# Designed miniproteins, single chains, part 91

Each design is a single chain, and the fold is of that chain. pLDDT is the mean over its residues in the fold that is shown.

## One batch from the design tools (miniprotein)

Design m3356
Fold by ESMFold2-Fast:
Structure m3356 (fold): chain A 128 residues (1-128)
Amino acid sequence: SHMEKIISELEKYMNEKKDEILAEVDREAAREGVSPAARSQLRATVNAIMDDAKKIFIELVKKYNLSFEEAKPIIDEFYEKMKELAREAVRRLAAGEPLDEVIRWFNERATEILLEAKKKMEEVAKKK
């Protein structure tokens, strides 16, 4: 179906964006000398959040019959914010902040970013 094609394209796009963020974490962590254990836990946290976000975005696109053109700007803004959040997490770890505190902060900020994206998709749906 047309919707199945849109979902397939969005899933591929979001998987590519997740890989870009994970690569950025790897690059910045290596540059800043972040421990392998801290890098691994941050990667796992990013991966989990991105998989949850993908599921939420797919469900909203299906529920509201959003086009790729309607969804893409919101998804792009979400991934740009998440990439910057991941860079900040690496900076905090490099500065010697405790891993558990950085991961907690990251989860809290990521949840807020995801909630903002969800609200924007719902607002686009209301204007149809």
Scores: mean pLDDT 89

Design m3357
Fold by ESMFold2-Fast:
Structure m3357 (fold): chain A 54 residues (1-54)
Amino acid sequence: MKSLELLRRFKELAEEARRAREEGDEERARRLEEEARELSKRLQEEIDKELDEK
């Protein structure tokens, strides 16, 4: 399912952001969090579409 692929990408970005924060790179963490946030919105839209079309 496409939503599963988006979820995987989201988890990867969120994990990288957490690692960057742990390493003290707040700027990188912020950018990765922003990308994850955008992916999260896309993931939600995909899930909603799958449910609405059922």
Scores: mean pLDDT 77

Design m3358
Fold by ESMFold2-Fast:
Order: C-alpha cells, then sequence, then structure tokens
Structure m3358 (fold): chain A 65 residues (1-65)
C-alpha cells in the first residue's frame, strides 16, 4: 500500500539523516488522509535531525491529515 511504502521511506530517511525526505513522506500521507502515517513520518523527520525547516514542513503536513 502507499502508506506502507511511505512509512518505509520515512524510516529510511531517518536512518540517512534526511529530514526533507521524511517531510515528503508526511505530505504524501497527509494528501491521502492517513493521519497516523503522516504523524509517523513527521516523527521520523524530527529524529533525522538537521534542518528545522524540514521538520516544520513535516509537522504541518501531519496537522493537515
Amino acid sequence: SSGERARAAAERARELGDGAAAAVAAHQMSKNGDKESAEHAARMAEEAGGDRGAVEVARQAALKA
């Protein structure tokens, strides 16, 4: 499913320290109305570390889901 793929992508982004990639996953899940997966991807963006801007984008996507 698209949710499983996005969760896997967000977890991979966390492993790589790529908050921007995790934010993309959060946005895709938000667009699908999958609030739980969007919130998970936003958490992965936070755990990836790095740019606060990417984390805020992910959080906003989760709020819109």
Scores: mean pLDDT 77

Design m3360
Fold by ESMFold2-Fast:
Structure m3360 (fold): chain A 61 residues (1-61)
Amino acid sequence: MKKKLIEEGKELAEEGLRALEAGDTESAARHFQKAANLFQSVLSDEELLEKLGELERRLAA
């Protein structure tokens, strides 16, 4: 069932990116925090760092 939680985390991260692009930094922060919490609960430290790196790269783009 980890895959469903990972997908949920990805959806929250993408929703956060959309909020950030719209200038709603407060909503973006909430979505990213929720996504990070889900990833932390289901991923190992190595997997978590990889996913956080991907999100950081998307934010920079």
Scores: mean pLDDT 73

Design m3361
Fold by ESMFold2-Fast:
Structure m3361 (fold): chain A 92 residues (1-92)
Amino acid sequence: SSKIEMVEKMLEVSRRLVEELREMTERLGEHPEAVRALERAEKDLEEIEKILKEAKEKGYLSREEMREVIIAESGITLELLRVRLLEREREE
């Protein structure tokens, strides 16, 4: 299933983004806004992992499940951008 393979790649990318966000949060001294952004991103990552696990068990990924994965990955990206802006504001 090419869709399942695509979600596996999206999960790998999402894990790297969450790891980067975790490192940024640590550099910011556990800033409350960065901690909340990380918590939201970790929740979105868990949703992608759950969808992928269920898709592998049943052997297919629905269009609705793919939409949920895209929304979750977009959420992680937005939280990373939010924390990058916070780092930039502290340097100004």
Scores: mean pLDDT 88

Design m3362
Fold by ESMFold2-Fast:
Structure m3362 (fold): chain A 72 residues (1-72)
Amino acid sequence: STEQKKKSLSTMVDNLKKGVDNAIKNGDTDGLQTLKDQAQKVKDQADSLGDKKTSQQAQDVVDQADKAIQQL
């Protein structure tokens, strides 16, 4: 169902946030790029489902990863 898909995307965003924090701590620019790409895909899927909350959270992950890549 759409609700189950939204819950799955929310879990994916939470995992991506943890991944980005860990990659920043380790200076892992390749990992940050991968996580940014994954967060963008989650955002696109959330947008297609009308899940504005998860879309915004995924965008926040993209922005955090992008900023970190630029500083490393």
Scores: mean pLDDT 87

Design m3363
Fold by ESMFold2-Fast:
Structure m3363 (fold): chain A 79 residues (1-79)
Amino acid sequence: SALAEQAERAAKEGVLAYLEGDYETAAAHFRRAAELARQAGDLELLAVALRNLSKVLEALGDTEAAARYRAEAERAAAE
C-alpha cells in the first residue's frame, strides 16, 4: 500500500540520519515510520520502526521513552 511504502521510506531516512549521527532527525523519521506502519496495519514494519526509535532515544538519553517503545515493538512483533 502507499502507506506501507511511505513508512519504509521514512524508516530508510531514519537509518540514514542515524548513521550520520543526527539522532533528533532519526527519531523524527522513525516516529513517522511507526505512525504510517500503524495506519497501514503492518505490524512487522511497526515493530522495526519502534525498535529503531527506541535505540535512537537511548542515544539521546531518553531511557524511559526508549523502554516504552521497545515494549510496544515486542508486542507488535508478537502480533
Scores: mean pLDDT 89

Design m3364
Fold by ESMFold2-Fast:
Structure m3364 (fold): chain A 56 residues (1-56)
Amino acid sequence: SMPTDEEVSEVFALMLRSIAKKYPSEEMKKFLQELAEDESKPEVIREAAKETLEEL
């Protein structure tokens, strides 16, 4: 992927962490688990979802 795509993914990852921490719920945990296992998503997004899930 191009560097620009990676930067966008990193910003999305930061937003995901912030939102999940502010609004933790069972649905959010399921969403993060599915996102972490979704091979179609950039690695940065999957890692962010996994790390965020561990912090909830």
Scores: mean pLDDT 76

Design m3365
Fold by ESMFold2-Fast:
Structure m3365 (fold): chain A 64 residues (1-64)
Amino acid sequence: SEIQKKAEEEMVKIVEEGGKKGVSKEKKEGLIELAKVSATSIKTEEEAKEAVENLRKKIEELIK
């Protein structure tokens, strides 16, 4: 769906930016895979926002 595609694209962008801030290549690859899997379960715009926000928090923890 359109919502799933946009959520996946946004999550991949977040992981790519995390890579620039110090997330390792292996963790980055795992997070991209997680983003793709997570996007397949998204049915609403609210769920998309939740998935994106959860990924942002995970990247923030990995950078620390």
Scores: mean pLDDT 78

Design m3366
Fold by ESMFold2-Fast:
Structure m3366 (fold): chain A 71 residues (1-71)
Amino acid sequence: SLEEKAKEYEAQGDKALADGNTEAAAVHYLRAGKYYKELGDIEKAKEYFQRALELDPSNEEARKLLEEIES
C-alpha cells in the first residue's frame, strides 16, 4: 500500500542518517514525501521534502515539489 511504502522509505531514510549516509537519506526522504503526497498527507509530504532539501540543498526535484505544495 502507499502508506506502507511511505513508512518504509521514512525508516530507510532514518537508518541511512544513523549510518552517516546523507546522500541515501535525502533520496529516501524524497521518496517518503512523494508517497505521503499521494496519500494526501500534505503535512508529512512537506516535512520529508524539507528534510531531503536540508540534506541536499541542490536537489531541484525536492525544491519543486515543496514549492508545488506550498503555492
Scores: mean pLDDT 86

Design m3367
Fold by ESMFold2-Fast:
Structure m3367 (fold): chain A 68 residues (1-68)
Amino acid sequence: MRQRIVTPLSRSGNERDALEKQAEVDELKGKYTVVSTEEIEDPERALNPEAYPPDFKSLLVITRETQP
């Protein structure tokens, strides 16, 4: 399995960035078997909790490695 972290759009983020990230996830689903998708605490926030707000989350997408 491979793990891919996609940060969701922040409150003040650009709508285009959100659409591009969603398109990337959709393309992954077309090319790979998506095992799970879940919201997780951002790894940077885990290391520096005082520097990042509680709403700073990432999307974890787990895919199966496809043999060529």
Scores: mean pLDDT 55

Design m3368
Fold by ESMFold2-Fast:
Parts: sequence; structure tokens; C-alpha cells
Structure m3368 (fold): chain A 51 residues (1-51)
Amino acid sequence: SLREQMEATLAKSRARTAEEIAAETDPVRQALLREVLEGMERIAESVLKLS
């Protein structure tokens, strides 16, 4: 289903972003990456409302 495909894509994107956060040494860029990860989680919650 569309929901399953979107959940899988978001899971992969979140995992990649988490790896980038772990590798980042600049605290400003690290904070920005955390904001991106939080945004992805918000999108995932929206996807749960799709049929």
C-alpha cells in the first residue's frame, strides 16, 4: 500500500539522517540535522492518517 511504501521510505531516510548526526562534528549542523529528523517524525505521524 501507499502507507507501507511511505513508512519504509521514511524509515530509511531517518536511519540515514541519524548516521549523519553521529558523524557530524559541527554542533550547529548537528542541531540542524536533529531538526530534520524531528520533521521526518512529524511527517510519519501524518502518513498514519492516510488510507
Scores: mean pLDDT 80

Design m3370
Fold by ESMFold2-Fast:
Structure m3370 (fold): chain A 90 residues (1-90)
Amino acid sequence: ELRKKARQEVLDGVGYQIRGIGLAIEKGRDHPEVVREFRDAGDEYAEAGRLYEEAGELEKAKELYELASRIYRDRAGDQERAERLERLAR
């Protein structure tokens, strides 16, 4: 079921964010391992947004695309992915 799969992707994204935060405390926020955890978090939130969109839950999809966009921009330094998701959230 799409909604259950979307929820699992959200939980996976949260897990990556928690690991990223923990690694940033130990290694500094710009460490490559920290950036990778936040990229993985953004990927999971973007996939959750896509699954909610397929399920017809457009407001949840928009919120997840916005969340993924912010993570790519602010934590992963990925401007191109951030802008793509901003367009999807419109």
Scores: mean pLDDT 87

Design m3371
Fold by ESMFold2-Fast:
Structure m3371 (fold): chain A 65 residues (1-65)
Amino acid sequence: ATKEAALAIQMVAVGIEEGVGVRLRFEGDTVYVTLRGDEEAKEAAAKKIKEIGKEFGFKVEVFLE
């Protein structure tokens, strides 16, 4: 859906900005986000990603690899 595509684009953009790998999976109103990279960069990306998800009305579950 367009809303999911817009959310995915913004979350991937955060990953590029912070230098972390981002993998997304959508399930109903929840987005599962897997982040890969440096520990501090992952923490910064996770905060931004959670805020973006909340603005889009999605629940966000973050996993760190």
Scores: mean pLDDT 84

Design m3372
Fold by ESMFold2-Fast:
Structure m3372 (fold): chain A 60 residues (1-60)
Amino acid sequence: MKGLYKALKDVATSTPGFLSYKKGDILEVLEELESGFYKARLLSTGEVGLVGASNLEKIE
């Protein structure tokens, strides 16, 4: 089920299409993709991009 997720660690990336975020940041998961990735929105910035599903914990 899509919902709100919390980042489990800091990620800094220059890879196009991927999100950078801090541990404890809240992300809205928009789509579950194959191969263990989510398409998500970082609530603090409004940026949309790909994140590794293993880096997130569902909170809502």
Scores: mean pLDDT 79

Design m3373
Fold by ESMFold2-Fast:
Structure m3373 (fold): chain A 65 residues (1-65)
Amino acid sequence: KEAANDEKEILEALGDIYVGIGNILERQGRLDDAAESYRKAADLYEQAGNTEKAVEARKRADELA
């Protein structure tokens, strides 16, 4: 039971890390790199089954590109 949940938790945590990377790159004015990081976060959130966070990350990426 917990093993499958742990995999989803890891994917979501990786998504959170990529959102953090995107925020840092955005602060540096690297908007294209930030957009790529947000897209990676969205893909990870989608794999984790967190559709809400995935949609938000994609919106942010699209707004920068």
Scores: mean pLDDT 82

Design m3374
Fold by ESMFold2-Fast:
Structure m3374 (fold): chain A 80 residues (1-80)
Amino acid sequence: MLDELIEEAYRRGFELGKKLAEEGKTLQEVYDEARRHARRWAEEYKKKYGLTDEQAELIERAYVRGAVEGAAKVLFEKEK
């Protein structure tokens, strides 16, 4: 279950970061926005699944990592 929640958080983050970068946001703006969304997402998962603070932190980190990687993919592939 936890691994599935981490994968889902990464995937959702990746799509958010990709979309924000396509809209012209910088990596810094994507990071700040993703961190805000990640905290809400982790709090919902903590409530729904009875997660520990450490497990919620892993979900937050996966979401933010996904968003930064998604944005980077758009920004660094634009010159191909």
Scores: mean pLDDT 81

Design m3375
Fold by ESMFold2-Fast:
Structure m3375 (fold): chain A 55 residues (1-55)
Amino acid sequence: SMKEKLMKSVKKALEGGMPVEFVLDLLRHEASKSDPETQKILEEVIEEVEKEAKE
């Protein structure tokens, strides 16, 4: 699914040393210019990344 592919891309970026806040900013930027369905998926990915960053 699109969410699974996005999560894998996010995980790869984080494992590569990209700061969590930078990744979140990129996801928020993409969400702001996406259609409602894609925006919802991006918002779900953002929430998952924020939860994992807490631990």
Scores: mean pLDDT 80

Design m3376
Fold by ESMFold2-Fast:
Structure m3376 (fold): chain A 70 residues (1-70)
Amino acid sequence: MSEKELLDEILVAMALMEAGIAKSIGASPEEVRERQKKLIERAKKLGASEETIKEIEEVFERTIAEIEAR
């Protein structure tokens, strides 16, 4: 695995963990969206692939939808 591939995998894992924690603690959709923005900004600065950024976005969007369905 290249360092770039490892970085992309770590960023997706972080997104899954952060989204999961936010859902478990009852965070608002707005709080989850701010976390999404911060992680995407960080991922872009670190040179994450566009595919990885999209996957991070989708993880948080699914979590927001689940919170809004409560």
Scores: mean pLDDT 81

Design m3377
Fold by ESMFold2-Fast:
Structure m3377 (fold): chain A 99 residues (1-99)
Amino acid sequence: MEEIRKVLEEGAKRVEKLAEENKDYPIATEGARRVAELLREAAKSDNPVEISMLLVAASLIAVGYFEEARLLGDEKAAKAVQEILDVVMETGRKVDELL
């Protein structure tokens, strides 16, 4: 469980850094903040099912913000949210390898 916690905390930090780098894009910043909160909540859990559900929720939040950015024609926000989604997917893959 310690290894899973570290992977989730690292993922949250990477997403938080993306929020800082994209502070001028509200959609990307808000998406990153919500995703990071879910990853940090997952890091507090010792239940594999709860961790999996929170990772799925994080990916769905990222997809929702990507679609919002796309519909508004905000290409830079869409790119930033895609990078957030990539972090979530990589984090989930690493967690699955440790379960």
Scores: mean pLDDT 86

Design m3378
Fold by ESMFold2-Fast:
Structure m3378 (fold): chain A 81 residues (1-81)
Amino acid sequence: SKEELKKKIEELKKEIIKLSKEIMDLNPDDQKVINEAIAAQLRAIGLVLDAELTGDYEKALKELEELLEEIKKRKEEIKKK
């Protein structure tokens, strides 16, 4: 349902913001990493707002799932440094 999709995109947005903040907290002296984390948070917010404006919640779900996967990979890459 549309209501279920809205709930899922909000949960994905919150998870992306949470992980991005964790990345920032673990890398307080890495301005590049901080900027990337801020950009990811803004992108997640924008994707949800775009879905509300257009009604294309399925597109937003896909793009947010892709963004979450990117953030998870980035966190692993940073951990290897």
Scores: mean pLDDT 85

Design m3379
Fold by ESMFold2-Fast:
Structure m3379 (fold): chain A 73 residues (1-73)
Amino acid sequence: SKAAQIAAIDAEMAARVDQLNADTLAQIKAINADTSLTEQEKVEEILRVTTDHFHRLGAILEEAAARKRAILA
């Protein structure tokens, strides 16, 4: 059914978002633990990682939306 296909896309999207969140959190923890970086460099690296996170999140959400639109067409 179309409902089952949509549910599968939503489950895949949720798994990708969870993985992205886990990866981003791990990167932030690694940056904060890095004794070779100054506090200013840590702030700049976290901003970069956070910006990349939201770009990747947007791509995941838009891919899922496009796939659902194709099923409902």
Scores: mean pLDDT 91

Design m3380
Fold by ESMFold2-Fast:
Structure m3380 (fold): chain A 68 residues (1-68)
Amino acid sequence: MDLERAAQLLAEKKDADGFITIEQLKEILREVGVSDENIEKIIEAFKKKHPDGKVTIEEALELLVKYS
């Protein structure tokens, strides 16, 4: 997985408060080569933790490192 590319995409997609949406996270995970099976597991876990549908870039980066 290209972690530098993932970090760039996260920086480009984040709002002023450092959040991205669950849908934006899903697209970034797909673009950097995480399998669809792992994407679905990650997204379901994040929907449970973040019912508002927002994720911090720090939490997203930690997750990308885990699945790289």
Scores: mean pLDDT 76

Design m3381
Fold by ESMFold2-Fast:
Structure m3381 (fold): chain A 93 residues (1-93)
Amino acid sequence: SVQEKVEEEKKELEEMSIEEIEEKIKEKEKELEELVKEEAEIVAELKANKSEELLKKEMDLGVRILKLAVEITVLKKFLEKKKKEEEEKLKKE
């Protein structure tokens, strides 16, 4: 169930410190940069040689890049929410 996986990931994110979430974002952004470079190389090869294997590889990389970009966006939104909750906690003292 996609729903159960999302709920487990949410619980893990709630238990993570702000620093741990920031580190996770940094790691995923590095992965995204590497995948974007790999896609650029495959696109250059496709211009020289039209190959079904290279086209499939480019499509698979595109899907991986999109998934990673979405994950980074979700993590950034969660980090912002957690920072706001921490600030509200300090205001109540």
Scores: mean pLDDT 78

Design m3382
Fold by ESMFold2-Fast:
Structure m3382 (fold): chain A 57 residues (1-57)
Amino acid sequence: SREELLAAIEEVFDAVKRLAELAGLRFETPEELLDLILEYGGDPALVVETAKALFPP
């Protein structure tokens, strides 16, 4: 569900935002990040899992 994906993205938001900065991408909210992932045909769950693996909390 969207709410569950947003909660998961919120947990890794700072890590993903840091990675996006290196690629010249900007977003300010978890909702913007979720929409960006979906726009490019990405899997939000895979993004969350990858961020947790690269930047453990």
Scores: mean pLDDT 76

Design m3383
Fold by ESMFold2-Fast:
Structure m3383 (fold): chain A 86 residues (1-86)
Amino acid sequence: ELDKEIEVGIAEIYLAIGNLLFSKGDYDGAIETYEKAAEIASKVDPQLAAEAYRNLAIAYEQKGDTEKAEEWRKKAEHYEELAKRS
């Protein structure tokens, strides 16, 4: 499915950009970029969505927002479970 393949590629690019921003200490920029990755990935690739949600949780932890971090961690666990379906 061409559209799905394109969306996976776009989500992967957003994840890579988010990781770069996170590594530079730009947690706000990383959060915005990971949210875009997760939005796209959640529709087409549960494994990729889980990675984006896990990275969101870590970024929120770095900002001291423990409630948001826990929320995103739970979403990551949910999508990890969806990805295990084979």
Scores: mean pLDDT 86

Design m3384
Fold by ESMFold2-Fast:
Structure m3384 (fold): chain A 58 residues (1-58)
Amino acid sequence: SRKEKIERAIKTLKELKLSGKTVLRMIDNREPSAYYLMDILNISSDELREAARRLEKE
């Protein structure tokens, strides 16, 4: 489900020591690293944005 995908993404971003702010910047700038994260996590840009926003609020 979308919720499970976002929760797994947050866990992976924490393991990679990426902040939500850094990930949001990567997406907004259309950086190759953002597309790489979307591919390895098998999620959309919207799902990656939501994961990054939730990580920032923690």
Scores: mean pLDDT 85

Design m3385
Fold by ESMFold2-Fast:
Structure m3385 (fold): chain A 86 residues (1-86)
Amino acid sequence: DREEFNAALAAFEQHVLALRQAIQQMLAGDTAAATAQAQQHLAKAREYLAKALASPVLSDEEKEALRRLLDQLEAQFAAAQAQAAA
């Protein structure tokens, strides 16, 4: 369903934005609440990406670009956690 695809992609994009904001808050020193928010948004981004990728609407190249985006955000979150622990 194209409507389900559009909803999943929009939800993914919203959680990606919220995750980036939470990572920036972690780097600014507001670590505990921001870390919890980042974990929540990362989990939701994974969920909605899986739903979007189940649709045949996207090319293999577009699917791989979205997977790489999430992988980069996961790496940035891990780096922010390591910095907060130091």
Scores: mean pLDDT 84

Design m3386
Fold by ESMFold2-Fast:
Structure m3386 (fold): chain A 94 residues (1-94)
Amino acid sequence: MLSPKTRKALEYLAEASLYLASGTIYEKQGDLEKAIEYYKKALEYAKKAAELAREALEEDPSDEVARELLRAAEELAKALEEKIKELEEKLKKK
């Protein structure tokens, strides 16, 4: 069974993935303002997932699920920060 913190981290990462998908759809449609809105929500949940996964791993260093969730959440957060910056620069030039 997953620890409560590991389970909550997984739930937040799932929410981040849903918002990422929505952001990607709006970006493909050319709605950059909506894309940025959804990517920022995805980033918020990715950061929450990373924090809980880190706490879970501090409590149980052998929690391989928490370790993988932490890696995935941190990678997603970095990618989202870069994407948001790129799209905000595109809007600023328009």
Scores: mean pLDDT 87

Design m3387
Fold by ESMFold2-Fast:
Structure m3387 (fold): chain A 55 residues (1-55)
Amino acid sequence: VEEAIREMIRTFIEQGVSPEELRRVLEQIAESLGLSEEEREKILRLLDEEIARAE
């Protein structure tokens, strides 16, 4: 669910995880899980949106 992913991203940002670090973590998780290119792009887009909102 997109909302759950957005909330997770916001929580990590609030915990002090840098946007660059979080992006790397999400990319590695997507690769490990074998997510499709479309699913990976969606997750990264959600990350970018939350980063833009936070800064």
Scores: mean pLDDT 76

Design m3388
Fold by ESMFold2-Fast:
Structure m3388 (fold): chain A 86 residues (1-86)
Amino acid sequence: VDASPAVADIALAIGNIAFKRGDYEGAVRDYELAIKVDPKNAEAYLNLGKAYDKLGRKEEAISWYEKALEIDPNNEEAKKHLEKVK
């Protein structure tokens, strides 16, 4: 029926592997794919923000953390990361 969640989960998992390996540019690419497939995936927006933060791109990190909170206002991890980079 909806193939979108499975593809988004795979993209998110691949992005998480890239992030753990220190490939933050690769993680950004894979998280952006997850968002393209499932634009309501708050975790993908949160992780995209974390990847941009690791790249030193603070303004972009802030934007993505704010987007994660638009989708999931109760995401405590996104709130903590946003406060840390402000």
Scores: mean pLDDT 81

Design m3389
Fold by ESMFold2-Fast:
Structure m3389 (fold): chain A 70 residues (1-70)
Amino acid sequence: SIADQMAAARSDAQALAILAAAPEDQIGEVVRMMMARGIDPAAIRDVIRNGDISPRVQRGVLAAVDAMER
């Protein structure tokens, strides 16, 4: 599962690579796990902005990152 992949990630770069490869419906879950681990919100936003994802999902996920950051 994507949660198992995230648990196995030993670096921020590995976690960001998992996010970049995540199915669109799993992106929100991966982002929540990354934020809980203290991964840089700016790096998360860069992956989301450059990803091949729908504008609606991109907007929703970026808004969620902003809310979780404070």
Scores: mean pLDDT 82

Design m3390
Fold by ESMFold2-Fast:
Structure m3390 (fold): chain A 56 residues (1-56)
Amino acid sequence: SIEEFYKKAIELAKKVGDERMAAAQAAGDPSAVQRARENTEKAIEKIKEIYEKEKK
C-alpha cells in the first residue's frame, strides 16, 4: 500500500541521515553534521508531500 511505501521511505531517509550525521560527527565536522541533518529533514518533507499527493 502507499502507507507501507511511505513508512519504508521515511525509515530509509532516517537511516541514511543517521549514517551521514554519525560519519560527519566522527570526522569532527559540525558543518557536515548540520548539512546532513538539513538534507534529512528536506528528504522527509518531500516524502510527506508525495504521500499527501498520492493519498488522494
Scores: mean pLDDT 82

Design m3391
Fold by ESMFold2-Fast:
Formats: sequence, structure tokens, C-alpha cells
Structure m3391 (fold): chain A 65 residues (1-65)
Amino acid sequence: MVEVERVEVNGREVYKVTFELKGRKVTVYLTPDGEVLRVLVDGKPASPEEAAEAAKIAQAAVAAA
């Protein structure tokens, strides 16, 4: 289950992607160009490895949308 939302922040469109990874809630914010801005796991910054894994999933979800 992956949710993709388009939100505006200060007049800029960004994507908010929410899904579960390892039983935890993951939220990824990325630009329309696919640049990852932030990765959160249960509201806290992800580890570099978790961030890379989550970013790949989020980028694929945005590309499919």
C-alpha cells in the first residue's frame, strides 16, 4: 500500500509519498523532478540505508503516477 499525494508548499508542488517499510510508517517528500527532500520513519529522520530504500520506492511510485 503506497499513497502518493501532491501538495503545495510556498507555491511549489511537491509529492508526499506514504507507505509502510519494516512495519513502520514511512513518509517521503520529493520534488516533481524526483529529488528526495526528506524521509521520515514514524516521524523521525530515517537512517541513510532506510532513506535510500524508501526513496527508491517513493520515486517509483511517483513515476507510475
Scores: mean pLDDT 79

Design m3392
Fold by ESMFold2-Fast:
Structure m3392 (fold): chain A 85 residues (1-85)
Amino acid sequence: PFVRIELEGSPEKIQEAAKRIREIAREIGAEVVDLEIFDNKLVAEFAAATPEQARELAARIEEAAKELGVKIVRLELRDAEVLPE
């Protein structure tokens, strides 16, 4: 499964959000596929081994964003198909 996020806030809050999100991903064991910071925006994608890890990651990201006062522009959970085809 994958988790994609887009956050918006002040540059300082976005930097703090990036730091917290990296720590959350590490604690859960999710892989950081991509993480980009554009001044007042953060776009990131994570790979989780299980749907449970993906849901926990998404929930913790939502909580961190709320605590930091950053806006969640997008939060998407995608199930990985049973690949390969």
Scores: mean pLDDT 79

